# Designed miniproteins, single chains, continued (3), part 101

Each design is a single chain, and the fold is of that chain. pLDDT is the mean over its residues in the fold that is shown.

## One batch from the design tools (miniprotein)

Design m11509
Fold by ESMFold2-Fast:
Formats: sequence, structure tokens, C-alpha cells
Structure m11509 (fold): chain A 113 residues (1-113)
Amino acid sequence: SAYDKIAEEVEKKNPKSPAETIETALELLKSLDLSEEEREELLEGLARAIGAIALEKALKKVGRESATEKEKELALKLAKEELEKVLKGEISVEEAIERVEEEVVEFIKKELE
């Protein structure tokens, strides 16, 4: 129900990019009267979205079609850390994605050497 309401409101705002979609969801999460459990579930979902976007961008930069489980786990861990900075107003969602992307690219390069 809370997820469906946020998804509907995000669609109404017609976001132009994956980063803008996440930013819109974060703004709605702050304005909605959600339980702590619902808020935690949505924040987990947003961290997964950031990690997935950053991982896809990293794979394209290194010329790979698929990620290993270790690369997926690293991207999610980094996305959670960077999302905390977004929530504190220290960085944008787009900067969070870029930071996760660069760290994952460096990790992949070290594994391929």
C-alpha cells in the first residue's frame, strides 16, 4: 500500500531519469506519514535501486554484461553508505550513484589484473 502510493505519486511527477525517480521517492517518503517499518523497507529499496543503477553503469564502462555476486554485494553495501550521506543532505542521489559506480569499476579492474 505505501509502496503503491509512492509509485503512483512518482509517476505523476514524470521523472526523466533513474536518479530523478529515486530523488522523487525520497521527497515523498519525507512528506508521507509512514510507520518506521514502512520507512525502513522503502529506504532498503532505494539503496538497492542506487546499487543496481551504479553496477549497470560500472559494467558498461568495463565492457561486461553481467555482475558476480561479490560485485552485487559490494554495490549494495556502498549504496547503503552513500544513501546515508544523501539523507543527511551531504550529496545528491546522482553523486551517490557516481561514487558507487567508481568504487565498483576500481574493484572490477583489480579482479581482472
Scores: mean pLDDT 81

Design m11510
Fold by ESMFold2-Fast:
Structure m11510 (fold): chain A 66 residues (1-66)
Amino acid sequence: SLPRPLVLEVYDADGNLVGRIEARSPEDLEEAIRKAREISDKLGMTPEQREALVALARGLARAAAA
């Protein structure tokens, strides 16, 4: 697979952008997870929702790898 800059945008129920998770390489994994947790904390997500967002952040970083 070709490496690509990938962005995941997180919106609230009203359609407002609350945060962006960005990954270009595996080196971005820790930053992506950190941002996912910050967004989940801001939105008062349940543990299940937080875990899902963190999983998406991990997937984004892996998908950005060559």
Scores: mean pLDDT 79

Design m11511
Fold by ESMFold2-Fast:
Structure m11511 (fold): chain A 110 residues (1-110)
Amino acid sequence: ATATAEAVGGNGGTGSGGTAAANEEALATAKSGDGTTLEVKVYTKSGDVTAKASISKDDGRSGFEGSTTFTGGEGTVEYTVTTADGTTFGPKLTYKDGEKTVTPSGGIVY
């Protein structure tokens, strides 16, 4: 099965002094026909935010892909995969600035 979802957030404000700026947040969730769920969350203090989620199934296997785009600021991305049997796995990445694609290690589910 193939499922794709996309969410887009706007720029967050900038904070100076003793408080952090309000984060901008985007969330994308995709589900396959076998019940596998992919969730991508993106948080940023500034810059454009895009969260993408993709699940593909080929040759009796489910592929997973999470991608995020934010530029010009600090942020985090969380990548979580939940299989049809309820097992949750996947890397959680924190990074500052830039575009990243995340694929689970050993990410074949069927």
Scores: mean pLDDT 46

Design m11512
Fold by ESMFold2-Fast:
Structure m11512 (fold): chain A 82 residues (1-82)
Amino acid sequence: AGLALARRGTALGRAGRGAEGGGAAAEAVRLDPAAAEAAKEAGEVAARAGAKSTDTAGIGGAIAGIGAAVEAELALRRLAAA
């Protein structure tokens, strides 16, 4: 599951394996949008462990896109209910 893969990414980053942690976080977002917050945390830990910006750039974009879509849907539902 995406959440498990995101947590693996965080553990890899904390162990100093930033590039592997960044890769796991990116794959977590790709497989499971519900794991976006956990994947974001894993990406941040990977960056602190020396992951290159290219290893983590896709994570931020994917998470932002998912978050924006969810927020837009919630805003439209609230507007329709008013």
Scores: mean pLDDT 64

Design m11513
Fold by ESMFold2-Fast:
Structure m11513 (fold): chain A 113 residues (1-113)
Amino acid sequence: SKDLKALEEMEEVVEEGTKKVLEAIKNDKPIEEVVKIIKETLERMHEIAEKYEASEEVKEALVKVNDVFLEGAQKVIELYREKKSKEEIIKVVEESKAKALKIIEEAKKKLEE
């Protein structure tokens, strides 16, 4: 299934993107670099949907994942502005990753039924 392949590649992009965000935060990189990684992660997911001519179910999952990443990015930007601890920022990234992966997993299960 091209839809299942799209969702599997989106999972890999979420894993790689969040790993890069966590590494940037741990290495005290500026917020601009963190935002760039998030933007590139979202762009890669949109490219996957276009590449596979994704079905409505995959597109619905992509919208939900995009919303999770945008909400997470807003929270990370706010925590950086307020000079909150690295640990608090990492927690937001990890929670966003977990939510995104759950959305993709639920979409995969719907395609297997």
Scores: mean pLDDT 88

Design m11514
Fold by ESMFold2-Fast:
Structure m11514 (fold): chain A 107 residues (1-107)
Amino acid sequence: MSLEEIRAIAREVVAALRGDPDAAPFYDAPDTSLFPNWYQRVPNPVTLSSIEARVANGEIRSVQEFADLVRQMFDNALRVSAPGSAGERIARALLARAEALIAAALA
């Protein structure tokens, strides 16, 4: 797979996630009302904007690296979410959607 194909897949997945009404907490800055203790528990924050920048800069060299960053972003949110919270539900739903979008793009 070419670097252009990797970038195209990453841009498509990120655009689809940004189009989700529940994705706003993942755009640029952590929503500490949904994700309490973010700065204390998340030493390596990942956002949709940071993923887009790393893809554009050529840092992401495989679809696997892209998928790992997306998973890290939602795993960070799950780490600070209480069981049954809105943050947990949103993070799990968006992670499932992202996995489906990545799988579809590779089909």
Scores: mean pLDDT 80

Design m11515
Fold by ESMFold2-Fast:
Structure m11515 (fold): chain A 109 residues (1-109)
Amino acid sequence: SAAVALLRAWAAANPALARRVASEIGGILAAEGRDDLLDIAAALAHEIGDFTTALMAVGYLATEEGRAIIEANLPPEILAAVRELAAWIGENLDALRERARELRARAAA
């Protein structure tokens, strides 16, 4: 999608900031025991080709803290792309959960 392409291009142009935002979100999800959301981010990363982008969108969808971090750090056009991807995740959540289970089963083998 155009939103994924725009967000990936922004992350590639701003690698230090993108890594910091993704790391903060990942840390929040891990601290809250939200391994289910980390697995969803990994499943999404397989489809969109970027874990940083996937993690940012999952954090935005699932947590108030993730939304606050993204809104504080991303320009309005990139924030719109995150919102679009987050909405798509919400609509496809069951499929992403199934894909996450498949990936976890393969990693355990």
Scores: mean pLDDT 85

Design m11516
Fold by ESMFold2-Fast:
Structure m11516 (fold): chain A 71 residues (1-71)
Amino acid sequence: SEKKEKRVKVLKKAKLLLEEGDTDLAIDLIRAAQEDGLLSPELAEEIIRLIEEGDTEKAIELLEEEIEKTE
């Protein structure tokens, strides 16, 4: 599925941005993915909340879990 492939690509890119410390770009990417219907509002808000609270490690773990569930 093209949507599934786009979702995995976005999740992997968001994870990479967080690992590089590009938190603002990661948040923007997650919001764009939510608007495109690639992420549920609930998942997008949870990831953004973790990033904004400084819990980058937990945000990365959540992204990894969602990648594994999607692949």
Scores: mean pLDDT 86

Design m11517
Fold by ESMFold2-Fast:
Structure m11517 (fold): chain A 69 residues (1-69)
Amino acid sequence: SIQSTLQETISEHLKEEFPELSEEDIEEISQEAVDLALGYYSAGVIPESLLYKFALQQAIDLAKLKLQA
């Protein structure tokens, strides 16, 4: 599914960009970011062409917050 593909792609980016994050944190962050992006898409707020960019930015923001805590 598009959800599974997005989550896997975002997870791989997080592993590369934030190697200090645990596997559990990467799983939680990628799922949360993808769920948010798909929610906005389903509501007609963002087009399909922005799904990946929006999900990735949300994931990066969440990862940075996690590392600041």
Scores: mean pLDDT 84

Design m11518
Fold by ESMFold2-Fast:
Structure m11518 (fold): chain A 69 residues (1-69)
Amino acid sequence: MASALRRREEEIARAEAELDRHIAEMDRHEALAQELASDRDATRAAILEGASHGVHAIGAAVRRLSLRR
């Protein structure tokens, strides 16, 4: 009896841990999707408005990477 009860308790604990992990993964996926949507929308708006600072910002970022010690 004791061994069977311990096995059931361990199975339940594993199922609960697996569920918690799935919830955490879903939260991470949702956050990433929101970031990608926001970045995509901002990029499209900059292109449509002909924002010259966008091109300059990319150039400055590349230059900073090259000049970084």
Scores: mean pLDDT 70

Design m11519
Fold by ESMFold2-Fast:
Structure m11519 (fold): chain A 78 residues (1-78)
Amino acid sequence: MAKVVAKIKVYDAKTGELVLETTIVEEAETEEEALEKAAEKVEEYIKKNLPEGEYDVEITFTNETTGEVLTGSFRTKL
């Protein structure tokens, strides 16, 4: 099974201040499934824990099995 660790940092788009930091871990049979599940859990966590507003999201996905690291950033409006 593949294990993916998603490290998430969320910044307020207006102030640039860090408003949320967390880590989500997902396991699946394939790296693709683990990444997909981790991404879905990230979106759920952000929606549950932050009020309405605009945010800059930075995510680092680490595949602990292969050591591959993927980084992404996006702006979201809740």
Scores: mean pLDDT 78

Design m11520
Fold by ESMFold2-Fast:
Structure m11520 (fold): chain A 108 residues (1-108)
Amino acid sequence: MSKNKKIALQLLRELLEREKDPELRERLEEALELLEKEEDEKKLEAATAIAFRMSREKDVELRLRLAEALIAVLKEEDEKVVEQIVEASRIPDVEEATARLDEILAGL
């Protein structure tokens, strides 16, 4: 198992154990199932970055968009779209990050 995959799986399992929101739990369970089947290292690196941001984020709306973004990168075949999602997930401002992720995900 790659280092990124091991880290991403660990982060997602910890997030799922702590999460109380039913909608976010459902998204995290879908992301975990997809991540367990993933072998593309670039997608695994992207998933790790998004999961790490989620582990530090307290805003529920941004956490939901990050979970949707994680699912999207694991299903996406366009490397440029994956890079755009990762870049949006790294925006420090909660409102800007949420708006940018919402725009990208709506275009998928």
Scores: mean pLDDT 83

Design m11521
Fold by ESMFold2-Fast:
Structure m11521 (fold): chain A 76 residues (1-76)
Amino acid sequence: SLIDEILEILKEKGFSDEAIELVTAVLNYLKERNDPRYEEFAKLLIEELKKLPKGATLDEVAAAIQRVIGRVQAAA
């Protein structure tokens, strides 16, 4: 599943607990709102997270999330 792929990326990249919490909070927010863009957001997030270096900072992860939000909003 998309969620399992995201969790594996977070594990392999060694992101901080705070970064993991941020990613999961954003995904849960979209899922709970039944947002039709949830799947597109998750796929784009996988692409952006894969580009980050191992041990990426919370700020780098937050910036990646903001890039995904911008891409989804531009497509809507």
Scores: mean pLDDT 79

Design m11522
Fold by ESMFold2-Fast:
Structure m11522 (fold): chain A 81 residues (1-81)
Amino acid sequence: VSPASTHTFVTPPDLEYTKRMVEVITEALRAQGTKILSVEIIERPDYNIIKITTDLRDVPLNLVEIYKKAGIDIPLPVVLP
C-alpha cells in the first residue's frame, strides 16, 4: 500500500476561483506522476477549503508556478498541514 498524504488549501469564498485552483493543482500533480486518490471542496461563508489526497507522502507543490500557469493574478491560497 502506497503512503497517502492529504494537502489542504484555503481559498477566498469564490467558487469559480476555487474550482479553477482544483483543476490547476490536480493537473500539476498528475504531470509530476502523482496519483490523486480524492478531491474535496468544502464551501464556507467566509472561505472555501480544498482537500487533495495523493498516494505520495509530502508531495511538494510549486504554487507560484501553478498560479502563473493558470494566468491568475491572485492572493495565493494558504497551505495547511
Scores: mean pLDDT 66

Design m11523
Fold by ESMFold2-Fast:
Structure m11523 (fold): chain A 81 residues (1-81)
Amino acid sequence: RQAEVDAIVAEGRARIAATLAEYNQKLEDEVKRVEEETAGLSPEERQKKIEETRNKLQSEGDAAAGRVEGEAVRAMLDAAD
């Protein structure tokens, strides 16, 4: 049982790490795009749009990581009885 749970935990951690890395890359790319698109706006408007972009992608990344974590928890419960 424990060896099976440990294997599922290791796999879950790897998938969470991959998901977070993917969303971190998307965040970096989107922030850069927004910074370029907002170069002509006021500093206040630019900061607001950058913050909105960061908050949106961070929320999406957290939700995706949470789904992977939930899948890993279900697999652990199935393996652990």
Scores: mean pLDDT 79

Design m11524
Fold by ESMFold2-Fast:
Structure m11524 (fold): chain A 87 residues (1-87)
Amino acid sequence: SLLDLYQETRDRLEAALAARDVDGALATIEALAEQLKSLGTPEQIRRAEGLRTLAALMRESSEGEQLALVQLLVREIDETIAELKAA
């Protein structure tokens, strides 16, 4: 389900943050973007585009900035999970 996808992604990003694994975080973000695009809805396509933009920004950022961006994404995913549970 979409909820399971976001929960799995959140857990992988939290593990990457704990390990300071930027490459693992980027791979997780790209995997989420591909899966959201495959769902084919306009909303999920826009979310996938936002994730690709974030990944591009991360590649041009310092390690500290990369980890901060991943932390912000985890918060956004937590909000999305809460919205999906409320629906």
Scores: mean pLDDT 88

Design m11525
Fold by ESMFold2-Fast:
Structure m11525 (fold): chain A 68 residues (1-68)
Amino acid sequence: GPGEEALRKALEILEKGGDREEALRELRTAVQTAKDGGLRAAAHGALEALERGDEESAIRGVRGGLKL
């Protein structure tokens, strides 16, 4: 669904060292559109981590939400 797609896009951006603001937008979209509580919690945790500048924790959170 849209939340999972947004999480996958955020992960791709973060793992490639891409645009942080684009990754933040995708994580915000994932929080707003995820219908599964686990995906939404993972998206929210990753968003908070990235807002704090903790890119490693953000990546770990997204991977966890996607079961990677």
Scores: mean pLDDT 86

Design m11526
Fold by ESMFold2-Fast:
Structure m11526 (fold): chain A 105 residues (1-105)
Amino acid sequence: MTVGELLTEHPEVRRHVAEGAQAFADGDVDAALEHFKRSVELAIEAGHEDLAVSIAVLGVRMLKEAGQVDKARAFGDEYVKLFEERGLTEAAEKVRAGMDEALAG
């Protein structure tokens, strides 16, 4: 299942991703990060860890595209800690890998 398909099946997660993207477009980075964080938390609670990883990596990529590389890394590190605190070690490793790939390009 693609991230787009999972977002269609989880309208509450999709709403927060959309509101986060809009906040980024409006230049409100702090609001954008809060919406993406809520999306990740909702995806974890729904049992969709791969969706949560994809949303976290999307936030990192959006921050890098905005030229905020240091904030992108800090955001990724915050999500790695969130996954580790919830016992989701493999998901944390996937966020680290996705962050490194996003920041390398």
Scores: mean pLDDT 78

Design m11527
Fold by ESMFold2-Fast:
Structure m11527 (fold): chain A 93 residues (1-93)
Amino acid sequence: LEERLAEARAEQEREKPEWQALIERAENDKELAAKEEIEELAEEISEIEKVPKEVALEELEKAGISKAQAELIRRQIEWYKKYKPLAEELDKA
């Protein structure tokens, strides 16, 4: 477990510059995300947060998510899915 966690953290540190670039784009991007992108994100958030898709969709639309913000959120969802198995193994150890 420690070796796998150290490897995951090293990978996260290597991707840190990419995350910083995405955050900067998200803060400066004035172009709103396409409706299809918002609906896709709402579906994934609904599955992760265990809330109705309609609630997730309403919150995203209310927040006025930009194209770059949608990309950042999608990346965060991918990280969660990648590292969730490691968190589950820790709970059993």
Scores: mean pLDDT 70

Design m11528
Fold by ESMFold2-Fast:
Structure m11528 (fold): chain A 92 residues (1-92)
Amino acid sequence: SIAENFLEEGEHLLEEGKLVEAASAYLGALEIVEKEVEDDALLEEVLSIRKEAADLEEMLKAGLVPPEVAKAQLQDIGQRLKAILEKLAELE
């Protein structure tokens, strides 16, 4: 899956401390997942996570969030995205 590839890339970038690039990779995965989701409730969850990731990317680019806080938030976003991808795989 292209979305799974973006998730894996984001996890690797996060481990390297490339927080802006990790956020961008997770946003790429979320954009693809948004197109694949047919369930309205799951779509609302995806859109919510996408907004959080986009806001975090903007704050990181502006230097408005400490790296340690951003890393924790990106870890949470990555875990929620992984759970959504697992749900989508189960529905196929």
Scores: mean pLDDT 85

Design m11529
Fold by ESMFold2-Fast:
Structure m11529 (fold): chain A 55 residues (1-55)
Amino acid sequence: HHMSVQELIRRFGEAIRSGNVEELEKIVEEAKGSTDPLVQGIRESAEKWIEEIKK
């Protein structure tokens, strides 16, 4: 299933707003398959947010 970068950004924003660590972890997993720099930026941001929420 193909998802646009814009849709990924939207999901990321919703996951942050709800503090949904499971969704952030899924975003990290999905992003691993992409070499797109923007997608990798989202992955790095999601990993940092997971760390902050778990503190």
Scores: mean pLDDT 79

Design m11530
Fold by ESMFold2-Fast:
Structure m11530 (fold): chain A 80 residues (1-80)
Amino acid sequence: SLDEEFEKALKKMDQLLAQAKASTDLAELARIQAEIEKLTKEMVKAYEDNPIKKTKILFLHIAYMAEIFLQERKIRKAQE
């Protein structure tokens, strides 16, 4: 169902964020960011007719990009 696929996609995004927050490699972090961005675009397209789910996806994307940005800054300060 669409609800199960939505929950599965959210769980995958959470797993990607957990990997990003555990990463100490800028190249790995960039790959995870690219995967989250691709998944976000796919989800926004899949739920374009559902404003509540679309808004939730976009909000989560903003929050995840902020966390990745903070992790990138942490890596750069610790390793560079």
Scores: mean pLDDT 84

Design m11531
Fold by ESMFold2-Fast:
Structure m11531 (fold): chain A 120 residues (1-120)
Amino acid sequence: SLREEAARAQSEVAAAGGPLVLRRDKEMTPEEILRIARAVLEAREKGVTSLKDLINIAAEEGKKFITDDRPLTPEEEAELDAMVERALEAIKAGRPVVLAFDSKASLDRAKERILEALDE
């Protein structure tokens, strides 16, 4: 089934130690998970080994499934900052990370903060 394929693809990305998706929506569909996982796995096959580049690829693919283009509220911004901090701790610990976002602004802000932290 599509759900089983998505779970296998997500597991393969997780086994590679990289985050699969930067998305904050309540729950990702199996179709979304599968397409994002395939994009990351295809990039790795093409020689992309940088965690930063893989995160950017996952975020750009995930953004295609986000329809909300509104700006962040102060409450959402604070919640996002806390989520990014937890994600960075997981990444540093070598744990697979899946982040879901409800807006393009949320995803872009989280991606930028994560990539900046990885450059240090």
Scores: mean pLDDT 68

Design m11532
Fold by ESMFold2-Fast:
Structure m11532 (fold): chain A 84 residues (1-84)
Amino acid sequence: MLKEIEELEKEILEIAKEILKVAESKGDKKLILEAIGYTLRVIGEIFQIRLDLKQGKISAQEAVDKLKELLKEVKKLLEKFKKS
């Protein structure tokens, strides 16, 4: 499961980078600031999942499930930023 966790984290971070690029392409300072805020929140959630896993508070499978939900959330955010 460690490899799957690492792959999910990488995919989530790549989508967060794409959100930033989309916001930058629109030239709106407010959208850029919002995109930065979401990116920092996503990084924080990944750290929390990793910490909970390391402390034995969640299983590896639960970590994968939480990261899959986070991936769905960042994909929805990317679509919202594209439409803004």
Scores: mean pLDDT 84

Design m11533
Fold by ESMFold2-Fast:
Structure m11533 (fold): chain A 56 residues (1-56)
Amino acid sequence: SLLKENKDKILARVKELGKDLPKEEQERYMKKVEEAIDKNDLEGVNKILEEIRKKS
């Protein structure tokens, strides 16, 4: 799937967007995004990225 093929790029984007968040929140978002990618849930990935951006 497209999400699984781009997993490393998506995870790098999550780290960049959440860099100013507390370490615990960064780890939780990384885990949530990995789970969404593994489920091939594009909407879930996009929602998580939007939440991180709004908090940062």
Scores: mean pLDDT 81

Design m11534
Fold by ESMFold2-Fast:
Structure m11534 (fold): chain A 68 residues (1-68)
Amino acid sequence: MVAAEVAKSFARQMLDYMLREKESLENVEKAVETFREEVKRNMSEEDAKEVFEFLDEELKRVKEILEK
């Protein structure tokens, strides 16, 4: 649980930074996939699932901002 919360916080800070820097959607998607692979390697299945669900929601949020 604590590890999942820290990972979610880091992911949000990373994505908010990328939005601020006006990164392309392609670069954002690549960063999310890299983060997903690190989570898969280093976290329990339960924690990874929670982080993946958060990443899916955050990627949707970012896509809506960048496509509009």
Scores: mean pLDDT 80

Design m11535
Fold by ESMFold2-Fast:
Structure m11535 (fold): chain A 69 residues (1-69)
Amino acid sequence: MAAAQRQAERDRLYDEVLKLLEEEKKKALEEKDPARFTAYGIEIAAAEFMRKQGASEEAFRRELEILKK
């Protein structure tokens, strides 16, 4: 609830999202799927953009849940 706690939680969730996206990107490379490799590269860039714009912890938590599916 405090601003510092929200910022720390957001940063932690962001790092988890990046790790999962990087894993999916590596899988696409191993499967020789350039379309998926490129798509996950774009998703990583989008996650970085969201963080720079100050997206909420809920936004990153939602993304993490989708990726953990």
Scores: mean pLDDT 76

Design m11536
Fold by ESMFold2-Fast:
Structure m11536 (fold): chain A 76 residues (1-76)
Amino acid sequence: MKRIERRLTEIIRLARILDLPADVLKEIEKLVKEALTSDNKEEALEKLIEIAKELGMPIIVLAMESLLDEVKKEEK
């Protein structure tokens, strides 16, 4: 749990460093919050990965895929 929250916080920090447009940053923050509070974290993370791919952010995609792997290792 706490490890996943830390990883999601790191992704938000990375998005801020990349100086993304305000609308894009809000969308990412919303999806990260959804992933943190969702019982279906895997689905929420998959949606976030898809959006990151559309935005052309490979470093965020890699971070999210790593987090998805950790979620899959839990009892879910």
Scores: mean pLDDT 69

Design m11537
Fold by ESMFold2-Fast:
Structure m11537 (fold): chain A 95 residues (1-95)
Amino acid sequence: MDEELKEEVLKLVDEIYEKMKEWIEKQETTPEEVKELEELVKRARELYAKIKDPKLREEVDAYIKEKIEELQELLEKLGLTSEELEKKILESLAK
């Protein structure tokens, strides 16, 4: 049961990662894409909260940390700060 929840959470984390990676690379997004990301994050958090096995929870936490580090490395490679990315995304949403 918890292992199935872990697999579902990891799939959602992968989808969130790919969406955020695309936003960073393009430096733009739409209100629809923001809503999709918010729904994915909400679902991932809900399923994560249902995992009762501490070991499986730690494995999910480690995977999320690795994905966050990969996104941070991508930002650094592009010479962008999180603040600069936020500004570019907000400018894209305003159009």
Scores: mean pLDDT 77

Design m11538
Fold by ESMFold2-Fast:
Order: C-alpha cells, then sequence, then structure tokens
Structure m11538 (fold): chain A 84 residues (1-84)
C-alpha cells in the first residue's frame, strides 16, 4: 500500500508542478478518494489532499523552477509523515 501510494503521490505532485491551471476542489476530491481506495484512512487522505492543494496554490505564485521543485520535495516529506 505505502509504495503504491508513494508512486501515486509522485505522479500527482509532478502533474501539479507542470500545470498552470488546476481545479483545486477536483484535485482535493480526487486525491482523497484515490487514497481511501488505496487503503488510507479518511484522516490520512484528508491531510495528504490538503497538503497537495496547498502546494498547488503556492506553485501558482512561484516562477522559479528550482524553488518550485524544492516546494514539491518539501510537500512529499510532509506527506510521508502522514502515511508512516
Amino acid sequence: IDELVKEYLLGVLNNVLQKIEIDLEKLYRNVKLDLIDAGASEEQAEKVAREIVSLAEQLKTIDDEEERQKLVEQTLEKIKKFIE
């Protein structure tokens, strides 16, 4: 479960990093549902979905590629703590 969830989250984070326009409500809903389907608790899924939405919001204001990549890595570190 954890390894599949990690691969899924890396895919979502890469998608968020590359896109300029993201529907934040749809992103939150899809991440939460996908994680619950993968066996995460509702509480874990909500925490992860909130962190990903927060990342997407912050990336809209950041033009520097290195800063964007660093923010994605920081978000992944936080998410790992919620899954452990």
Scores: mean pLDDT 76

Design m11539
Fold by ESMFold2-Fast:
Formats: C-alpha cells, structure tokens, sequence
Structure m11539 (fold): chain A 72 residues (1-72)
C-alpha cells in the first residue's frame, strides 16, 4: 500500500541520516538519542559498534516517524 511504502522510505531515509551523525558527529547524535528517550548504555553501544549503530539508527528513525505522524 502507498502509505506503508511511504513510511518505509521515510524511515530508511531518517535511519541513514542518523547513522551519518553517529559516524561524523557523535555529540550531536548523543543529544538526538537522549531527546528520543534512548538510554545512555544503548547510545554508548552504538558509538562503539557499527552493527549497534545501524540497529539504533533504525530504531530512532522508526520512533521519530511515529512521533511526527502523531503530531500531525
């Protein structure tokens, strides 16, 4: 369905942007993750591992997409 496809595209786009922050600006990422309600332990794990970084980026992207839809 178009709505599901749009959701997947947007979540993937957000996940890529968040992953770029983890690699290029970890302090900006820490701030974003804290605002999203992510624990310090999970943030530290993402900064220490590419696999954890990709996983957390996808998780935050999904939460942000849901939050934006709820606000509209």
Amino acid sequence: AAAREAEQVEVNRLANEIYDLIVNDPEAFRKLAREAGISEEEIDAALASDTEAMTLASKIAAKEYARRRAAE
Scores: mean pLDDT 77

Design m11540
Fold by ESMFold2-Fast:
Structure m11540 (fold): chain A 96 residues (1-96)
Amino acid sequence: AKEAAEEAERTARGAAETAKEAKGPSGVAAAGVAAVGAAAETYIALKKGGKEAGKEGAKAAEKGAEEAKKEAKGEDGELAAKFAEKGAKAAKEMAE
């Protein structure tokens, strides 16, 4: 439960770092994978710890996506940040 929420936060934070460093298609792809990972971790938290654990994971993912948006630079960085935001939104919807 708590560990899954922490993993979701780490995955979202990884997406933020990828957004900061995104250069060309490979950076964008890495951010997409990180966003999917955040959603998956929230789903695992929901299944193992119930609705409350899923909500905590989704909140952690959302925070990481906000960090990604603030740090994004250039067109590829902005696209990577949007992938992180979509992943966090999916995680939140799954927790609901």
Scores: mean pLDDT 64

Design m11541
Fold by ESMFold2-Fast:
Structure m11541 (fold): chain A 94 residues (1-94)
Amino acid sequence: DVSAQFSEEERRAFLLAGLDRQVEEIRADPSVSDREKAQAEAAAEFYRLVLERAPRAEIEAAIDRFVAAMPSEEEAAEARAELERLLALVEARR
């Protein structure tokens, strides 16, 4: 089991590379709207900051950027609640 031999830093680097690749695929897709591209980039930034263990203020700013890209107040509230739950789960693993 090769995966069991990876360090935490190696796993983090692999996940960050995966996020960057996914964002580039979405950015290159002409069927994806500019709003959806902005949402994908903001979501990837949130996950990147969480993986890099950035200060909470930077993670909260990324949540604000993602929420600002949502088309309605209802979708914005749902998106914020989901990202805040993910952040709480990460903090609970400290």
Scores: mean pLDDT 75

Design m11542
Fold by ESMFold2-Fast:
Structure m11542 (fold): chain A 64 residues (1-64)
Amino acid sequence: IKLKITRVSPNTYLVELLVDDKLHDALTISVSGSEEEQKAQAVEKALDMFGLDSVDAVEFSDES
């Protein structure tokens, strides 16, 4: 399983949960701090909200 995390605005990220390269779930989250802190928060919140301990891969992109 993997997370695809896209920055859609300065403090808002779209998180997509992919299972076998298929979209399984998606959510939008608000984060704060530096870009590095925001990315860490996005991953942590996604894992918590999806009930996961870890993922095989995380992909980041920027559409803002």
Scores: mean pLDDT 80

